# Designed miniproteins, single chains, continued (4): the designs that were tried, part 75

Each design is a single chain, and the fold is of that chain. pLDDT is the mean over its residues in the fold that is shown.

## One batch from the design tools (miniprotein)

Design m14589
Fold by ESMFold2-Fast:
Structure m14589 (fold): chain A 74 residues (1-74)
Amino acid sequence: SMEQEREAKRNELRAAFDEIRAELEKKYGPLSDEQREIADRVEKTIIDYAVENDIPLEKAKEAARKFLEAIKNS
């Protein structure tokens, strides 16, 4: 069903965010408390937007990586 497809997309994007965060923290050290709060907000916003607007999974994952890298380098 369309609802199952949307749930699967949310779960895949959450997993992608977790993997990207782990990769960045392994390479560059842990995020600050402020960076973690921003990252959590960005994650929710991207997932909600991507599901509601039927954004392709790969495009949403690319956006996630770019935003998390920008947060880490700020």
Scores: mean pLDDT 82

Design m14590
Fold by ESMFold2-Fast:
Structure m14590 (fold): chain A 86 residues (1-86)
Amino acid sequence: MEVSMEPPKLLPSGEWQVTATVKMTEDEDEVVISLRLNDGPIQVVKSAKGKKGDVHTLTLTVKELGQVTYEVYTTSGKTVTKVLNP
């Protein structure tokens, strides 16, 4: 699977939007996508069936920008971690 994060966007509200995208390169029974701010608890999680060619997007809105950890794992045991530093 291919994992990417977009540069953070400042919204008119003064909050920051962080978007992460995962593209499935193989069929998987389940893909779990999580976002975490700093070393804190998981802020957002999404679970879905992964078919080859599927694109999954996860968005987090935060008041202050910090280190964002994006983790993707599959029931087959594949894992990818991406970290965005401010």
Scores: mean pLDDT 76

Design m14591
Fold by ESMFold2-Fast:
Structure m14591 (fold): chain A 63 residues (1-63)
Amino acid sequence: SLGLSPLELRQLKLAYAAAKLFKKEKVNDILTAFVLSGGFPEELRKEIEKEAEKITDEELAKY
């Protein structure tokens, strides 16, 4: 089904990385806009992507 794909796993890493960078009340809105619609500047997207590369499998498992 379309609910499970490798691309979706990448989105999870990006969402987790964004949550780590934006530790504020509105982080959920930020994650939704960024991951689902890409409503943020490319510079911010690149920073989150770089942070996502640092996430270990063990850390991702906690998410």
Scores: mean pLDDT 60

Design m14592
Fold by ESMFold2-Fast:
Structure m14592 (fold): chain A 76 residues (1-76)
Amino acid sequence: MAKLTLTVTRLPDGSVEVTLTAEFDDGTKETHTFRLGPGFDLEGARALEDAVKQILDEAKKKGLKVEFFSTLQDAP
């Protein structure tokens, strides 16, 4: 079973860092990190959608079941 983890961290400069990690049963791990500007950025949203599609396609090719988790955190 593949595990998808989406971590969203608000940075002190007002930007947002989004990290998407896929961990597969075969030990393969993929990490994609995106930085969104101080306001919500359409470019960053499109990059995130494309990364999710790539990870889902890879999981499908490997015949894996996928679970999705999301966490929002503020940087200290």
Scores: mean pLDDT 64

Design m14593
Fold by ESMFold2-Fast:
Structure m14593 (fold): chain A 92 residues (1-92)
Amino acid sequence: ASTAISDFKVTKDGKNTVVTFTKTDAAGETYRYEVTLNENGQVTKIKVYDAAGGLVKETTFDLKDGEPVRETVTTYDPATGAVTSVETRDWR
């Protein structure tokens, strides 16, 4: 596995914690990750940006009793911002 993580940063946004980092995949493509955690430390949102700053993917989690019950993954064309796909998974 030739994946590298760099530029790891933790910031506060109100009651939320935002974790950002850069990930380089095995093909040498670089992506910026933005992970949002709520006040209880549960992941509620993950955004992925390409090297040019275009939004590639957004994953949102619906929580019940602190557990993820639904995951929605929206994929974008990073050059235009157009939605290319939406996938929803129900966990319970």
Scores: mean pLDDT 80

Design m14594
Fold by ESMFold2-Fast:
Structure m14594 (fold): chain A 80 residues (1-80)
Amino acid sequence: MSMSEEELRRRIKELKEEIEALKKTASPQSKALLDTALKYAEDLIELAKNSSERERRALLEQAARVLETAIKTAKELDAK
């Protein structure tokens, strides 16, 4: 199901806030993963600014997925 652009941007903001909170207690490996994901998501958001409506939505969805995957992976790494 596709989210609206506004909902995607709100979701990305929430995910960035979760990552910043998680980084305070994360291992060095998880912190590096989270920082890399934040940078990649920001690059996707920047690319979206000059993209068609369809491509912009796809890029924002990809940015959200990158952040969600990084959060999940960091939690799994630090659970051991």
Scores: mean pLDDT 83

Design m14595
Fold by ESMFold2-Fast:
Structure m14595 (fold): chain A 100 residues (1-100)
Amino acid sequence: SSQSARQNAVDRIQQVWDDMFPQIQQAIDRGDDDGVRDLGGRMTGRITDIVNSISSYLSSNDISQIRFYISQSNYYVVVDRNVDQGRTYINNAIDIISQS
């Protein structure tokens, strides 16, 4: 069902964040700018691939909003070095997927 596909995507996005968040935070804490950029890019790439895999179950408006939140998450993690704010935007994307 569309509900099961969306719930599976939510679980996968959460797993990507949980796997990568500690590594990104450690890179930030060390001032490893290259590491933050590379890890942040990998995280957003994986999350984008998951969203694309369920795009047929989402409205065009929801897809646009989800992509905006993923982009904001990347900005706060990679540019602002604010992983907590980055997580907030990922949670906003997850909420849209769950409510679709």
Scores: mean pLDDT 89

Design m14596
Fold by ESMFold2-Fast:
Structure m14596 (fold): chain A 117 residues (1-117)
Amino acid sequence: LKEEASKLNKEGLELSKTDPEKSAELFEKSSELYKKESEERKKKGDYKKALELKIHSLLSLSDSYLLKGDFEKAREKLEEARKLVEQGEKEGLFSPIEAAVFEVSIASGLSILKEAE
């Protein structure tokens, strides 16, 4: 599931300029696959991996909303992702370096949205 989700995310990025509707669909599908893998990891007690995959799901969903022109929902998903990163660091699931890697992705997305508004 994670490998399939990652592949769809990459394909979505490649199509973003030529077919934004198809790109949005691929990011949305990638988000659902990351979400399913996150739920499966949580059931197995792998809370760190479950949280990482949920953050990836939210980032992919944000990209889908951005491509659809829904800047408000895109921002909402990025802010949800930021809260999960902060939670993971507070609970000791993420090191400061691991949290910083996610924060760079979130900050980049928020910067794009600020320019698009």
Scores: mean pLDDT 84

Design m14597
Fold by ESMFold2-Fast:
Structure m14597 (fold): chain A 70 residues (1-70)
Amino acid sequence: GSAAEQAAIDEAVAAVERIIAEARRLGLPQSVIDELEALRREVEAAKTAAEAQALLRRASDLMVRAVITQ
């Protein structure tokens, strides 16, 4: 990929790491944190910016759902 694609993937990784930090701060269940950590690893392995963004969207949706159910 291009340097721009790698930058987008790195930004998505950082965004998921911020979501995980917030989930831990809020005391969300370990199962939710484990799922977010799995998504972070998938983002790290992404080959394109589009794949990274789709995984970030999935992490954000998981976080929103977990917060709403508390």
Scores: mean pLDDT 86

Design m14598
Fold by ESMFold2-Fast:
Structure m14598 (fold): chain A 112 residues (1-112)
Amino acid sequence: MVEKILEELSKFGEELAEAFRLLVEERYEEAEELAEKLVEELLEKKADWLKISFALMILDLVQRVKNEGMSVEEAVELLELFLKATIEGDEEAKKKLPEEFLEILENVKSLL
């Protein structure tokens, strides 16, 4: 599971894969700092909406694991569903995502 997510994220950027790897390794402060930096840089460059969405999703997941008691396992499962919903257009995966994560996609598309 983790290895497949890392492979898919690396196709959009090695730093996205690294932020997720730091989260899985429970290096939360480093994961949050890298994800925040990526969100800022990608928004300033008006990068692809999908890359911005992945950076925002990783940032949200790091914050939920760090501050809200979400497990790393839950974060991994949510990111896998997010990738399936976005990259593969999987409607069943989309139905399993919390509304907050779908709002990330809609908000990013509205900014670009």
Scores: mean pLDDT 81

Design m14599
Fold by ESMFold2-Fast:
Structure m14599 (fold): chain A 66 residues (1-66)
Amino acid sequence: EEFLKKVAEALKQALINLGYVDEETAEKIAQEVLDTGSAEPVLEKLEKEYGVDREQLIKEVGKLLS
């Protein structure tokens, strides 16, 4: 739970830092990760709907979790 919350927070910040979505959308995406307990369905949606580079996003999330 604590780790998932940190991952969701880092994902939100990474999306904002990379400029893929606005803060409101990033917050909703982070909440979806918490609600589902998994980032995978959310990451797939981000690739299709927002043109997010998954590799770039995961690298930024990893940097924020360091």
Scores: mean pLDDT 80

Design m14600
Fold by ESMFold2-Fast:
Structure m14600 (fold): chain A 87 residues (1-87)
Amino acid sequence: MMEEIKKRALEVLKEALDGAAAAGKTAEAIGAALRGLGDGIEKGRAGDEKYAVEGLERGEKALKQGDYVGAAEGAGEALGTAGALLG
């Protein structure tokens, strides 16, 4: 489960960063991804598996809406949460 979430979150992050670069928002998207990652690590350390799923779902939804910064943040949260849970 968590490995699959991590894989999907990495794909969302890649697409978000590519879209952000095309929009001239690379720095904002990287900042959002790092913020999401930090928040996700804290949540994963607390054992809250739901934030890996919720972060991924938010990232995928944001990506579909063209919100590349929001997609990067959601993907970051999913990666941080799943990574902390996996060790």
Scores: mean pLDDT 82

Design m14601
Fold by ESMFold2-Fast:
Structure m14601 (fold): chain A 61 residues (1-61)
Amino acid sequence: AEEYRAELTAIEQALADNEALAADPGVSPEVKAAHRRVSEQARQGAELLKTRYDEAEKAAA
């Protein structure tokens, strides 16, 4: 259970870092597009981790 919470926190932090890079005017448009793609994939992964976390809590009960 604890591992899934830690991974969700790490994904949220990575998303914030990627958003900051995507907002940087010194970054090329192609790099910004790549960061947006990674952010979208990470959001989908976070939703899957939430489901896994709920399952782990039920299994531990």
Scores: mean pLDDT 73

Design m14602
Fold by ESMFold2-Fast:
Structure m14602 (fold): chain A 85 residues (1-85)
Amino acid sequence: MPPLLHQTRLDILRALAESPEGLTVKELSERLDLKQSTVSYHLKVLEDAGYVENQEGRYRLARPELRDILVPDGEVIRRAVDRAL
C-alpha cells in the first residue's frame, strides 16, 4: 500500500484526521514543519489513491472512518458515531 508506507503521508493523514473541517496546504506545512511543495506532492499522491479529497482548497479524509484508525486515542469527540463499545 504505497501511500501509507511513507512517514510523511501518515503524518498528513493524522493531521487531517484531527481536523474534520479540513486543512490547506499552508496549514499542513505549518503544522508538520514541512515545505508547501513537499506537502502538495504527498497530498496529490494521497488524493490519487483515494485517501483524501480537495474541496475549496481544503483537504479532508475521503474516508472519515479512517479517523478512528489514525487517531484511536479518543479524537472522535464533537462528532456522532454510529457504533460505541
Scores: mean pLDDT 68

Design m14603
Fold by ESMFold2-Fast:
Structure m14603 (fold): chain A 81 residues (1-81)
Amino acid sequence: MSPAERFRALLAELEALRAEVEALVAQDPNNSKARALLDRLTAAIAMARWAEAAGFAASPRLVEELERTLRLYRAELQALK
């Protein structure tokens, strides 16, 4: 898999994770931790989309940072359940 293909796969996983967090916020709008995670995921996805459009998707460091970010956000989502 090329770094750009890996980047797009990670972005898709972040978008899927955001949908799960949106469902939690819809079930409990007073869950401030879920709302904060949704806001951070939305910002991270926007930045990742901008980076892809700007040609940074081939950066191995950026791919590694997205993998770490995805793991941390998945752990935070599991802690909310």
Scores: mean pLDDT 82

Design m14604
Fold by ESMFold2-Fast:
Parts: sequence; C-alpha cells; structure tokens
Structure m14604 (fold): chain A 77 residues (1-77)
Amino acid sequence: ALPVEVITIEKSELSEEEAEAIFQKVLELAKQGVAVELKLGAPLTAVGDTKLTEEQAKEALDRLSAMSKRLAEAVAA
C-alpha cells in the first residue's frame, strides 16, 4: 500500500496563512508519492459550538475545497 499521511486541522477557524501552510505541506507530501488525508478536528458546520457565523463557516469550507482542487491540479501537472 502507498504510505498515507493524515493531517488534522484542530481549529474550527482556519486563517489564510494556516490554510496555505497546510496546502504546502500536503503538496510536498503528494510530490513525494505520499497519499494525504485531511481531517477536521472540530466540525466547521457545528455553528452553535463555534464563534464562527454561518457565512464564516461556509468561507472556511470553500477555502478547503479550493485548496483540494488546487492540489489536484498541481499534482496532475
């Protein structure tokens, strides 16, 4: 089996700098042939348990989705 690295995001709020750092780490591991699985340590959709508004939670999920697409394009190139 291919080696798998799991990266856990333990914050419900994800800054742009934190998202970019995670993306770069995932990209480096992917370039080394390591499969990467991203996990959220706290559910971004649990608005009642976070200080995030619904809009901020959606933005964080959109950032993760964009990062996933960007990673797929970078690995495919």
Scores: mean pLDDT 60

Design m14605
Fold by ESMFold2-Fast:
Structure m14605 (fold): chain A 81 residues (1-81)
Amino acid sequence: MPSLEEQLEQLVADVEKSLREFAKTTTLSLDEFERLARGYAAALVAQVRREYPEASEELFARFERRLEEVVDRVIAERRAA
């Protein structure tokens, strides 16, 4: 069974893939897309914190930073297109 750390890294990869697919197919403006993507990431971080209260603060901080990096990258790619 994968560790929580490995599961969170897979979640980051899954979020990146989903956001890229959504960015290609959505009719939302860049601002609407950014608001939705950032809201989704924040909600996911909050959910993971509630589901795994025994996990380290460092794991949650890393997960949050990785999701923010993914959101920023996808937004930058869409803005450049």
Scores: mean pLDDT 83

Design m14606
Fold by ESMFold2-Fast:
Structure m14606 (fold): chain A 80 residues (1-80)
Amino acid sequence: SAEIEELRKEAEKIKDEEVRKKVLEAIEAAEAGDRERALEIELELAVELLKAIVEKAPQEVIDDLALATGLAERALRLVQ
């Protein structure tokens, strides 16, 4: 689907390799219809984002996690 391909392209903008891998796993889970796995990864990224904000991590780290969390949420929305 065009929407899945767009999410994969947006994920390439994530600078951190491990964060990028998590987003790609969420997209793959969503494409496979694995709602539980997609949700698990979204929650993990959301928690990491909150911790980064509270701990005043570098803006680049916060931006990466914000993009990642948003992409994982969009992937979860595609699960039927």
Scores: mean pLDDT 87

Design m14607
Fold by ESMFold2-Fast:
Structure m14607 (fold): chain A 87 residues (1-87)
Amino acid sequence: EAEEVVKETLAEARKILEEAAAGITPEAAAALEADPEARELEARAQEVGERMLEAARAGDVEKTRELGREFLELARRLAELAAKARA
């Protein structure tokens, strides 16, 4: 079911981002906030997330899975930037 795909995708994204946020200092958070690449990834994640929710509401399971994969890839890229900001 499309709603279940959304639930699984959001749970995985939350896990990725929570692990990346663990141990973030105010300095690292400020550096990430000022990073144009992080800003772009956040904007793209918002757009893909909205499209995923729309596909799920329409009952399009395949489209929801496809957009969910894109959303998770964006979450992973954002997590990598957070790790670099700390290093």
Scores: mean pLDDT 80

Design m14608
Fold by ESMFold2-Fast:
Structure m14608 (fold): chain A 99 residues (1-99)
Amino acid sequence: SENLAKSVEQAAIKKLEELKDKPRLEMGEEVGKYFKEIATNSLPKAKEGAEAMAKAIVEVARSGTDEVYEQALEEVKKHKELAPAGIAVLERFKELLDS
């Protein structure tokens, strides 16, 4: 459902804002775990996508490189149901890391 995917996006972005003052890796690990939990519960058929999104977020947090960020965006785009939510989370996370 479009509404469920949008709810996942909004919940994950809110979680990022709550974590913004934490160390980069902790922020990435906590938001990745949260995204996987809420996405899997809301969209059970998108479980593979939710796991890929969580992994991509953590890899961006560990690496901090533009190359890994670009790879994460391409991986996220493959998972149609969650792609808009995953892209929004990765873009907001990148903004917080670059500020």
Scores: mean pLDDT 82

Design m14609
Fold by ESMFold2-Fast:
Formats: structure tokens, C-alpha cells, sequence
Structure m14609 (fold): chain A 140 residues (1-140)
């Protein structure tokens, strides 16, 4: 059975890069989430990946993340941190990977303490991202 991966913030520059990399891998069933309906539609048309439009803190989006094996957060740091904390409160939580442009060790530690399972710093290679996701998949 394929591992379900939810990419949040998929319509942003970094989210699109993540989504394209993961969508090429047959072991993953990828779903895109973005707050903007037109942006979500464009991403779905561009990548062939199903996309959900909605508030990232909505019950619908949180339910989708709970049903996922892996969640990749390509949202701004404040949004990602709030989502990590929210997901941590859930029973049977997914593996959470946070992506950030702030490459300080203190920021990595802060995300890990908040409940993230891995942190990826920008800029990253497709190979680095896939390695982190594959390591997360072994834990899911």
C-alpha cells in the first residue's frame, strides 16, 4: 500500500518544488493543500496531484493530515510551528517534516521540541528532501 503524503503550502515556490519531487515517486500518494482555491487548482493542473483548497487550521485540513502517514509543511515558519503544535495534540499523529529558511540550530531545536520529526533548511537539494522523506517513511 502507498504511503500518503500531505504537502501543506503546496502552491508557494518551495511547496511546488517539494510537490513535484514527491509526485515522481511511485511509493507515495501525494495530496496538496493550500489556502487559495485558484492556486490549489493551478497546482493540481500543473502536477496532476489532487489539491484541496482550505484554511490550513480547518477541521477538514487537520483530518486530512491525521489520515496521512507523512505531512510536509512548506508554509511560513509561524504557520508551520502552530501546525506542528496542533498535530502533536492529535492521537495517532503523522510524521511531520518542517521546511524553513532560518538555518540556525536554535530554530531546528525549537521545531523538534514543538513536535516536528525532521527539519529541512532552504536551500535544499531534491536528493536531500527525498532522503528526509524516505527516513520519515521508515518510521511511519
Amino acid sequence: MKLRVVVVGASGRIGREVLKALAERPEFEVIAVDRDEEAAKRVSEETGVPALAGDVFSEETLELMVEADIVVLATPEGTSLALVRRIRELTDRPVVIAITSNNLESVRQFFLEAGADAVVFKPFSVEELLRVVEEAARRA
Scores: mean pLDDT 78

Design m14610
Fold by ESMFold2-Fast:
Structure m14610 (fold): chain A 80 residues (1-80)
Amino acid sequence: SKEASEAGKKAAEAAYNGDLHKAEEWGRQFAVSAEKAGYKGDEAAIQAGLAASTWASKMGNDEAAYRATLAAVIGGGLAV
């Protein structure tokens, strides 16, 4: 979905900048928005996590990739 894609981009930007709390917050906020639009929140969180993980991995930081994915997925799950 567009909301899930947007969440992924925002989560990736936050994670890349080292702000894992913001990455989690974006996952939560967009999961709620996706639910209102008729999508499952966990789907939005998963897409956000994958996008963030891809960005962090490209930067050569597996730890950040893992943490970004975890933050986005957990944030989304807690919100929904």
Scores: mean pLDDT 60

Design m14611
Fold by ESMFold2-Fast:
Structure m14611 (fold): chain A 91 residues (1-91)
Amino acid sequence: DELVVKVNELYGKVKKALDEASKGLSEKDKKQVENLINNGAVSAMLGVILGAKKHFDEAVKKLKDGGAPEEKVEKFKKVTDEALKELEKAV
């Protein structure tokens, strides 16, 4: 229960940072990155933090490959890294 609550809180922060980083991307690329973050959140809710990290790392790469501004990609990565650290403490 506490892990699920924590994942939902952190997902909100990750989603906000994603929306800022993905603003200039095509709708197709936005959807692909959102799907990666959703898959990462599911992995985190199951306690599979390594799985969450892999999906978040793929999302960062997809944002960079899709032409998102480097500054926004770096901010997004920092938010996901901090989220993963908090999740590791909750598992």
Scores: mean pLDDT 81

Design m14612
Fold by ESMFold2-Fast:
Structure m14612 (fold): chain A 70 residues (1-70)
Amino acid sequence: RAAEALREAAARSRDPRVAAALRAVADKIEQTGSVSREEAAALAREAGLSPVEAEVLAHEVTQIIEEARA
């Protein structure tokens, strides 16, 4: 469910780097069952986001995961 919500967010994103990062996070959750904020930020940096953009995305990822669990 969290992975599905992240893929939906990726589909709505207009920035291909953000979309790629969100899909990478979704894949990580499917493979391992979870992703930390630090792991989400690292995946965002791998997708080409700056450190500040990666931190913002990691926060959004945390919110999407929490909302999908509610």
Scores: mean pLDDT 81

Design m14613
Fold by ESMFold2-Fast:
Structure m14613 (fold): chain A 76 residues (1-76)
Amino acid sequence: VRETVERMIEGARAKLDEIPEDLMIALIAHELHKLGVPREEAERLAREMVRAAREGDEERQEKVIERTVEAVRRAR
């Protein structure tokens, strides 16, 4: 689970200049929803993930990863 979430934020960092932010948020939210996260929460987490990736703040990125992992685990 954690490795999947880490790959999502790494993918966001790598593609920030290639993919529009809104599309990236939608793609990540879709993947999180497939993992069982409620749609509204998935969209919120995806937006936080893309923002943290854009800002390059490692501590903020780690907090978003932890929050996302917890959401996926709650979803079962």
Scores: mean pLDDT 78

Design m14614
Fold by ESMFold2-Fast:
Structure m14614 (fold): chain A 96 residues (1-96)
Amino acid sequence: SAAWASMSDEERVAAMRAWFAAHRAEYQAEILAAMRARAGVSGPLSREQLRALYAALRAEVAAWVAANAAALDESQRLTIALQLELLEELMAELLA
Protein backbone atom coordinates (compact mmCIF):
# COMPACT_ATOMS: atom_id res chain seq x y z
CA SER A 1 0.00 0.00 0.00
CA ALA A 2 0.99 3.66 -0.32
CA ALA A 3 1.18 3.94 3.49
CA TRP A 4 3.57 0.95 3.67
CA ALA A 5 5.73 2.43 0.87
CA SER A 6 6.11 5.70 2.83
CA MET A 7 7.13 3.96 6.12
CA SER A 8 10.71 4.14 7.43
CA ASP A 9 12.68 0.92 8.08
CA GLU A 10 12.23 1.54 11.84
CA GLU A 11 8.43 1.88 11.42
CA ARG A 12 8.31 -1.31 9.30
CA VAL A 13 10.31 -3.25 11.91
CA ALA A 14 8.03 -1.95 14.69
CA ALA A 15 4.92 -2.91 12.68
CA MET A 16 6.28 -6.43 12.05
CA ARG A 17 7.13 -6.91 15.74
CA ALA A 18 3.62 -5.76 16.73
CA TRP A 19 2.06 -8.16 14.19
CA PHE A 20 4.19 -11.06 15.49
CA ALA A 21 3.22 -10.30 19.12
CA ALA A 22 -0.49 -10.25 18.16
CA HIS A 23 -0.22 -13.51 16.14
CA ARG A 24 2.45 -15.40 18.11
CA ALA A 25 0.36 -18.57 18.72
CA GLU A 26 -0.65 -18.86 15.04
CA TYR A 27 2.93 -18.21 13.89
CA GLN A 28 4.26 -20.85 16.33
CA ALA A 29 1.74 -23.44 15.08
CA GLU A 30 2.65 -22.74 11.42
CA ILE A 31 6.42 -22.96 12.07
CA LEU A 32 6.04 -26.23 14.02
CA ALA A 33 3.83 -27.71 11.27
CA ALA A 34 6.40 -26.72 8.62
CA MET A 35 9.27 -28.20 10.66
CA ARG A 36 7.36 -31.46 11.23
CA ALA A 37 6.61 -31.70 7.49
CA ARG A 38 10.30 -31.09 6.70
CA ALA A 39 11.35 -33.84 9.17
CA GLY A 40 8.74 -36.24 7.71
CA VAL A 41 7.09 -36.82 11.10
CA SER A 42 3.44 -36.56 12.20
CA GLY A 43 4.17 -36.58 15.95
CA PRO A 44 6.06 -34.05 18.12
CA LEU A 45 9.67 -33.20 17.24
CA SER A 46 12.49 -34.00 19.69
CA ARG A 47 14.66 -31.14 20.98
CA GLU A 48 17.55 -32.52 18.89
CA GLN A 49 15.38 -32.56 15.71
CA LEU A 50 14.18 -28.97 16.39
CA ARG A 51 17.78 -27.74 16.88
CA ALA A 52 18.99 -29.52 13.72
CA LEU A 53 16.10 -28.21 11.57
CA TYR A 54 16.52 -24.66 12.93
CA ALA A 55 20.31 -24.74 12.31
CA ALA A 56 19.74 -26.03 8.74
CA LEU A 57 17.11 -23.34 8.05
CA ARG A 58 19.41 -20.56 9.33
CA ALA A 59 22.31 -21.89 7.20
CA GLU A 60 20.07 -22.02 4.09
CA VAL A 61 18.83 -18.44 4.65
CA ALA A 62 22.39 -17.17 5.27
CA ALA A 63 23.64 -18.87 2.07
CA TRP A 64 20.69 -17.47 0.05
CA VAL A 65 21.29 -13.92 1.39
CA ALA A 66 25.03 -14.18 0.56
CA ALA A 67 24.27 -15.44 -2.98
CA ASN A 68 21.71 -12.62 -3.52
CA ALA A 69 23.47 -9.77 -1.65
CA ALA A 70 23.80 -7.57 -4.79
CA ALA A 71 20.02 -7.82 -5.48
CA LEU A 72 18.89 -7.09 -1.88
CA ASP A 73 18.33 -3.54 -0.61
CA GLU A 74 18.78 -2.50 3.05
CA SER A 75 15.04 -2.77 3.84
CA GLN A 76 14.95 -6.37 2.52
CA ARG A 77 18.07 -7.30 4.54
CA LEU A 78 16.56 -5.75 7.72
CA THR A 79 13.29 -7.66 7.15
CA ILE A 80 15.15 -10.99 6.77
CA ALA A 81 17.27 -10.24 9.87
CA LEU A 82 14.14 -9.41 11.91
CA GLN A 83 12.36 -12.60 10.80
CA LEU A 84 15.40 -14.69 11.82
CA GLU A 85 15.50 -12.87 15.21
CA LEU A 86 11.79 -13.57 15.81
CA LEU A 87 12.30 -17.22 14.84
CA GLU A 88 15.27 -17.44 17.27
CA GLU A 89 13.06 -16.05 20.09
CA LEU A 90 10.38 -18.65 19.26
CA MET A 91 12.95 -21.49 19.18
CA ALA A 92 14.42 -20.36 22.54
CA GLU A 93 10.92 -20.70 24.10
CA LEU A 94 10.30 -24.12 22.49
CA LEU A 95 13.72 -25.44 23.62
CA ALA A 96 13.44 -24.09 27.20
Scores: mean pLDDT 75

Design m14615
Fold by ESMFold2-Fast:
Structure m14615 (fold): chain A 50 residues (1-50)
Amino acid sequence: SITYTVKEGDTLDNIIREKLGVPPHYVSVSNYPDNPKVGEVLNIDYRLLA
């Protein structure tokens, strides 16, 4: 898992690219909220698919 502070205009795809350095389709995420707020700290659980 990764810990990330949400920024304005962030998408899950952008967070994956910045933190993991892989295309977002290479990972599965199950715990990303539908409406994350700017400044919110998320613990993102992921699994590599490749």
Scores: mean pLDDT 76

Design m14616
Fold by ESMFold2-Fast:
Structure m14616 (fold): chain A 92 residues (1-92)
Amino acid sequence: MSKEELLEKEMEKLEKVAPEIATLSVEEVRKLFPDWAEQPNPVTLKEVREAMADPSTSLDEVAEKLVQLYQNLMASMSEEERKELLKRASEL
């Protein structure tokens, strides 16, 4: 698969896991999840998809935004939710 196809598949996976962040803007996420919005460089899946659709944005920049989104998502999770993700990752 191309890098573009891999990024699209990762975005689709995240959209299925957290559909509420897929269509929301940073301002909407800030209203619903203020702790998330306090993070440096808050990014939404909507913004990552918009960057992917912009031909002036490099795939590396899209990947950086996706990594930032993962970091923001992890930081917004409760300790129990993070432990569950780590457990699932260790079982794979």
Scores: mean pLDDT 64

Design m14617
Fold by ESMFold2-Fast:
Structure m14617 (fold): chain A 63 residues (1-63)
Amino acid sequence: SSSIERQIASYYSAAGISEAGETAAELVAERNPSMRETAERDKEISREVKEYAERKKKELEEK
């Protein structure tokens, strides 16, 4: 695996972003029932989780 991939995983683990990402996905699904029923539900939830994780990673990098 690439060094970059490993570093990203480390950021997610160290910052607790993986746990926050899981919580964000659950909140998105629960608060947006329409997304739960759509054929693109997984794609939409995954996108929200990634956006949240990217924002948290940026905060960590600027720390």
Scores: mean pLDDT 56

Design m14618
Fold by ESMFold2-Fast:
Structure m14618 (fold): chain A 86 residues (1-86)
Amino acid sequence: MSKEELIKKAKEYAEKMLKDPENLRQYGLEAVRYLAEAADPSLDKEKLLEIAEKSTPQEIVALGYDLAKMVDKEIAELFRKIGKKL
């Protein structure tokens, strides 16, 4: 998958987190997966996802924001808006 496709999928899941907050945790884990791959393919994605799976919704949103800042400004702003609604 290209970096552009990874960013597009991450944005789709971030938008789903905003529109469907009941499933925020599930969408957040998917967004983190795509953002981690887009940010740095050499990043220990398995370890990062293991930590995220044990995290609270607030912690998942914070992780997504930090990864998004490395990848795409618009996705970072989506995570910031999601965090404000928690």
Scores: mean pLDDT 80

Design m14619
Fold by ESMFold2-Fast:
Structure m14619 (fold): chain A 74 residues (1-74)
Amino acid sequence: SEMEIMKISIEYHDVYLKLVELLENKDWEGLEELLKKYDLELPSPDMPLAKQKEQIKGQLNLKAQEDIKKLKEK
């Protein structure tokens, strides 16, 4: 349903904002725990911060699309 799609989008957006906060604060332990919770991969520490944010955003977008796809198949 439309409401369920919106809930998925809101959840992944909130996760993105929290992951960005952890990245900017260099809270690597908190970052790894939250990434593991959502089955996301840690971006390379050698990447510029902007590139790390883009990698996380890309992973979250793929997870959101997969969840939406599974929702539509039910």
Scores: mean pLDDT 81

Design m14620
Fold by ESMFold2-Fast:
Structure m14620 (fold): chain A 68 residues (1-68)
Amino acid sequence: SAAERELAELLARARKILDEMVAQGKTDLANEFAERVRALLEARDAGMPLDQVIAELRKLIDEAEKKL
């Protein structure tokens, strides 16, 4: 589905951001970002609607990119 593809693309972007944080030595920021993404995926497994997961993941990515 389009939403599943969008989630996969956002997760790929999140991974690239995480890799960049680690490459820059921003370990605390990387750990915080990874924990927030993990919590969101756990919320999905607990029944959070996919559209809400996508919206929250976009917010996390936007916030993380501003800190790079």
Scores: mean pLDDT 88

Design m14621
Fold by ESMFold2-Fast:
Structure m14621 (fold): chain A 94 residues (1-94)
Amino acid sequence: SSEMQKLYQAWEQAVKRLILELLEEVERTGDPELEEKLKRVSEIAKKYGQKMEEAIKNNDLETLKKVIEETFKELEKIDPELAKKAKELFLSLA
């Protein structure tokens, strides 16, 4: 559905923005803690991106919404401030 495509695009943009902000900080500082954080965020993006694609293939809007919520919950465990910014971007686009 157009709703599922809009949610997927919003999620993708929000996650991409978070990864880009972390990458820019890593390049600026060389901080090993930020490098580990970037790695963890990238792993979450890959895992939940795969689940998003499966939900879309199955035309399952409820699972798609759940995967989005679980993505931001997992990101909050890594960096609450960046996750909040990503979630706000998602909500503005969705």
Scores: mean pLDDT 87

Design m14622
Fold by ESMFold2-Fast:
Structure m14622 (fold): chain A 100 residues (1-100)
Amino acid sequence: WQDLVDRIMRILGISREAAQALLDELADLSEAERRAYLEALERAKETLDQAKVDTLQALVLMALAAGRDVEEALRIAEESEPGNAPLEVARKIQELMENG
């Protein structure tokens, strides 16, 4: 946990309390799913500014909760305007759930 808390704090620039709360939300996910989430955030950090990384964090959590591909959620977020990305991804995930 402590190494994951420190890693999330460095990637997202958030407080220890916020990083711990994020890990608590991920507690029911497998270790492989949590690893994929953190790797996706690290990739996003390399190509995007901090505000967009915060948006992608929410989108990745939504994709994981819906049992969908994290890479697809990131791609949708990258194509979206920052302010609209959460709604656009939510709509896309809903569409996939209705058709799958």
Scores: mean pLDDT 57

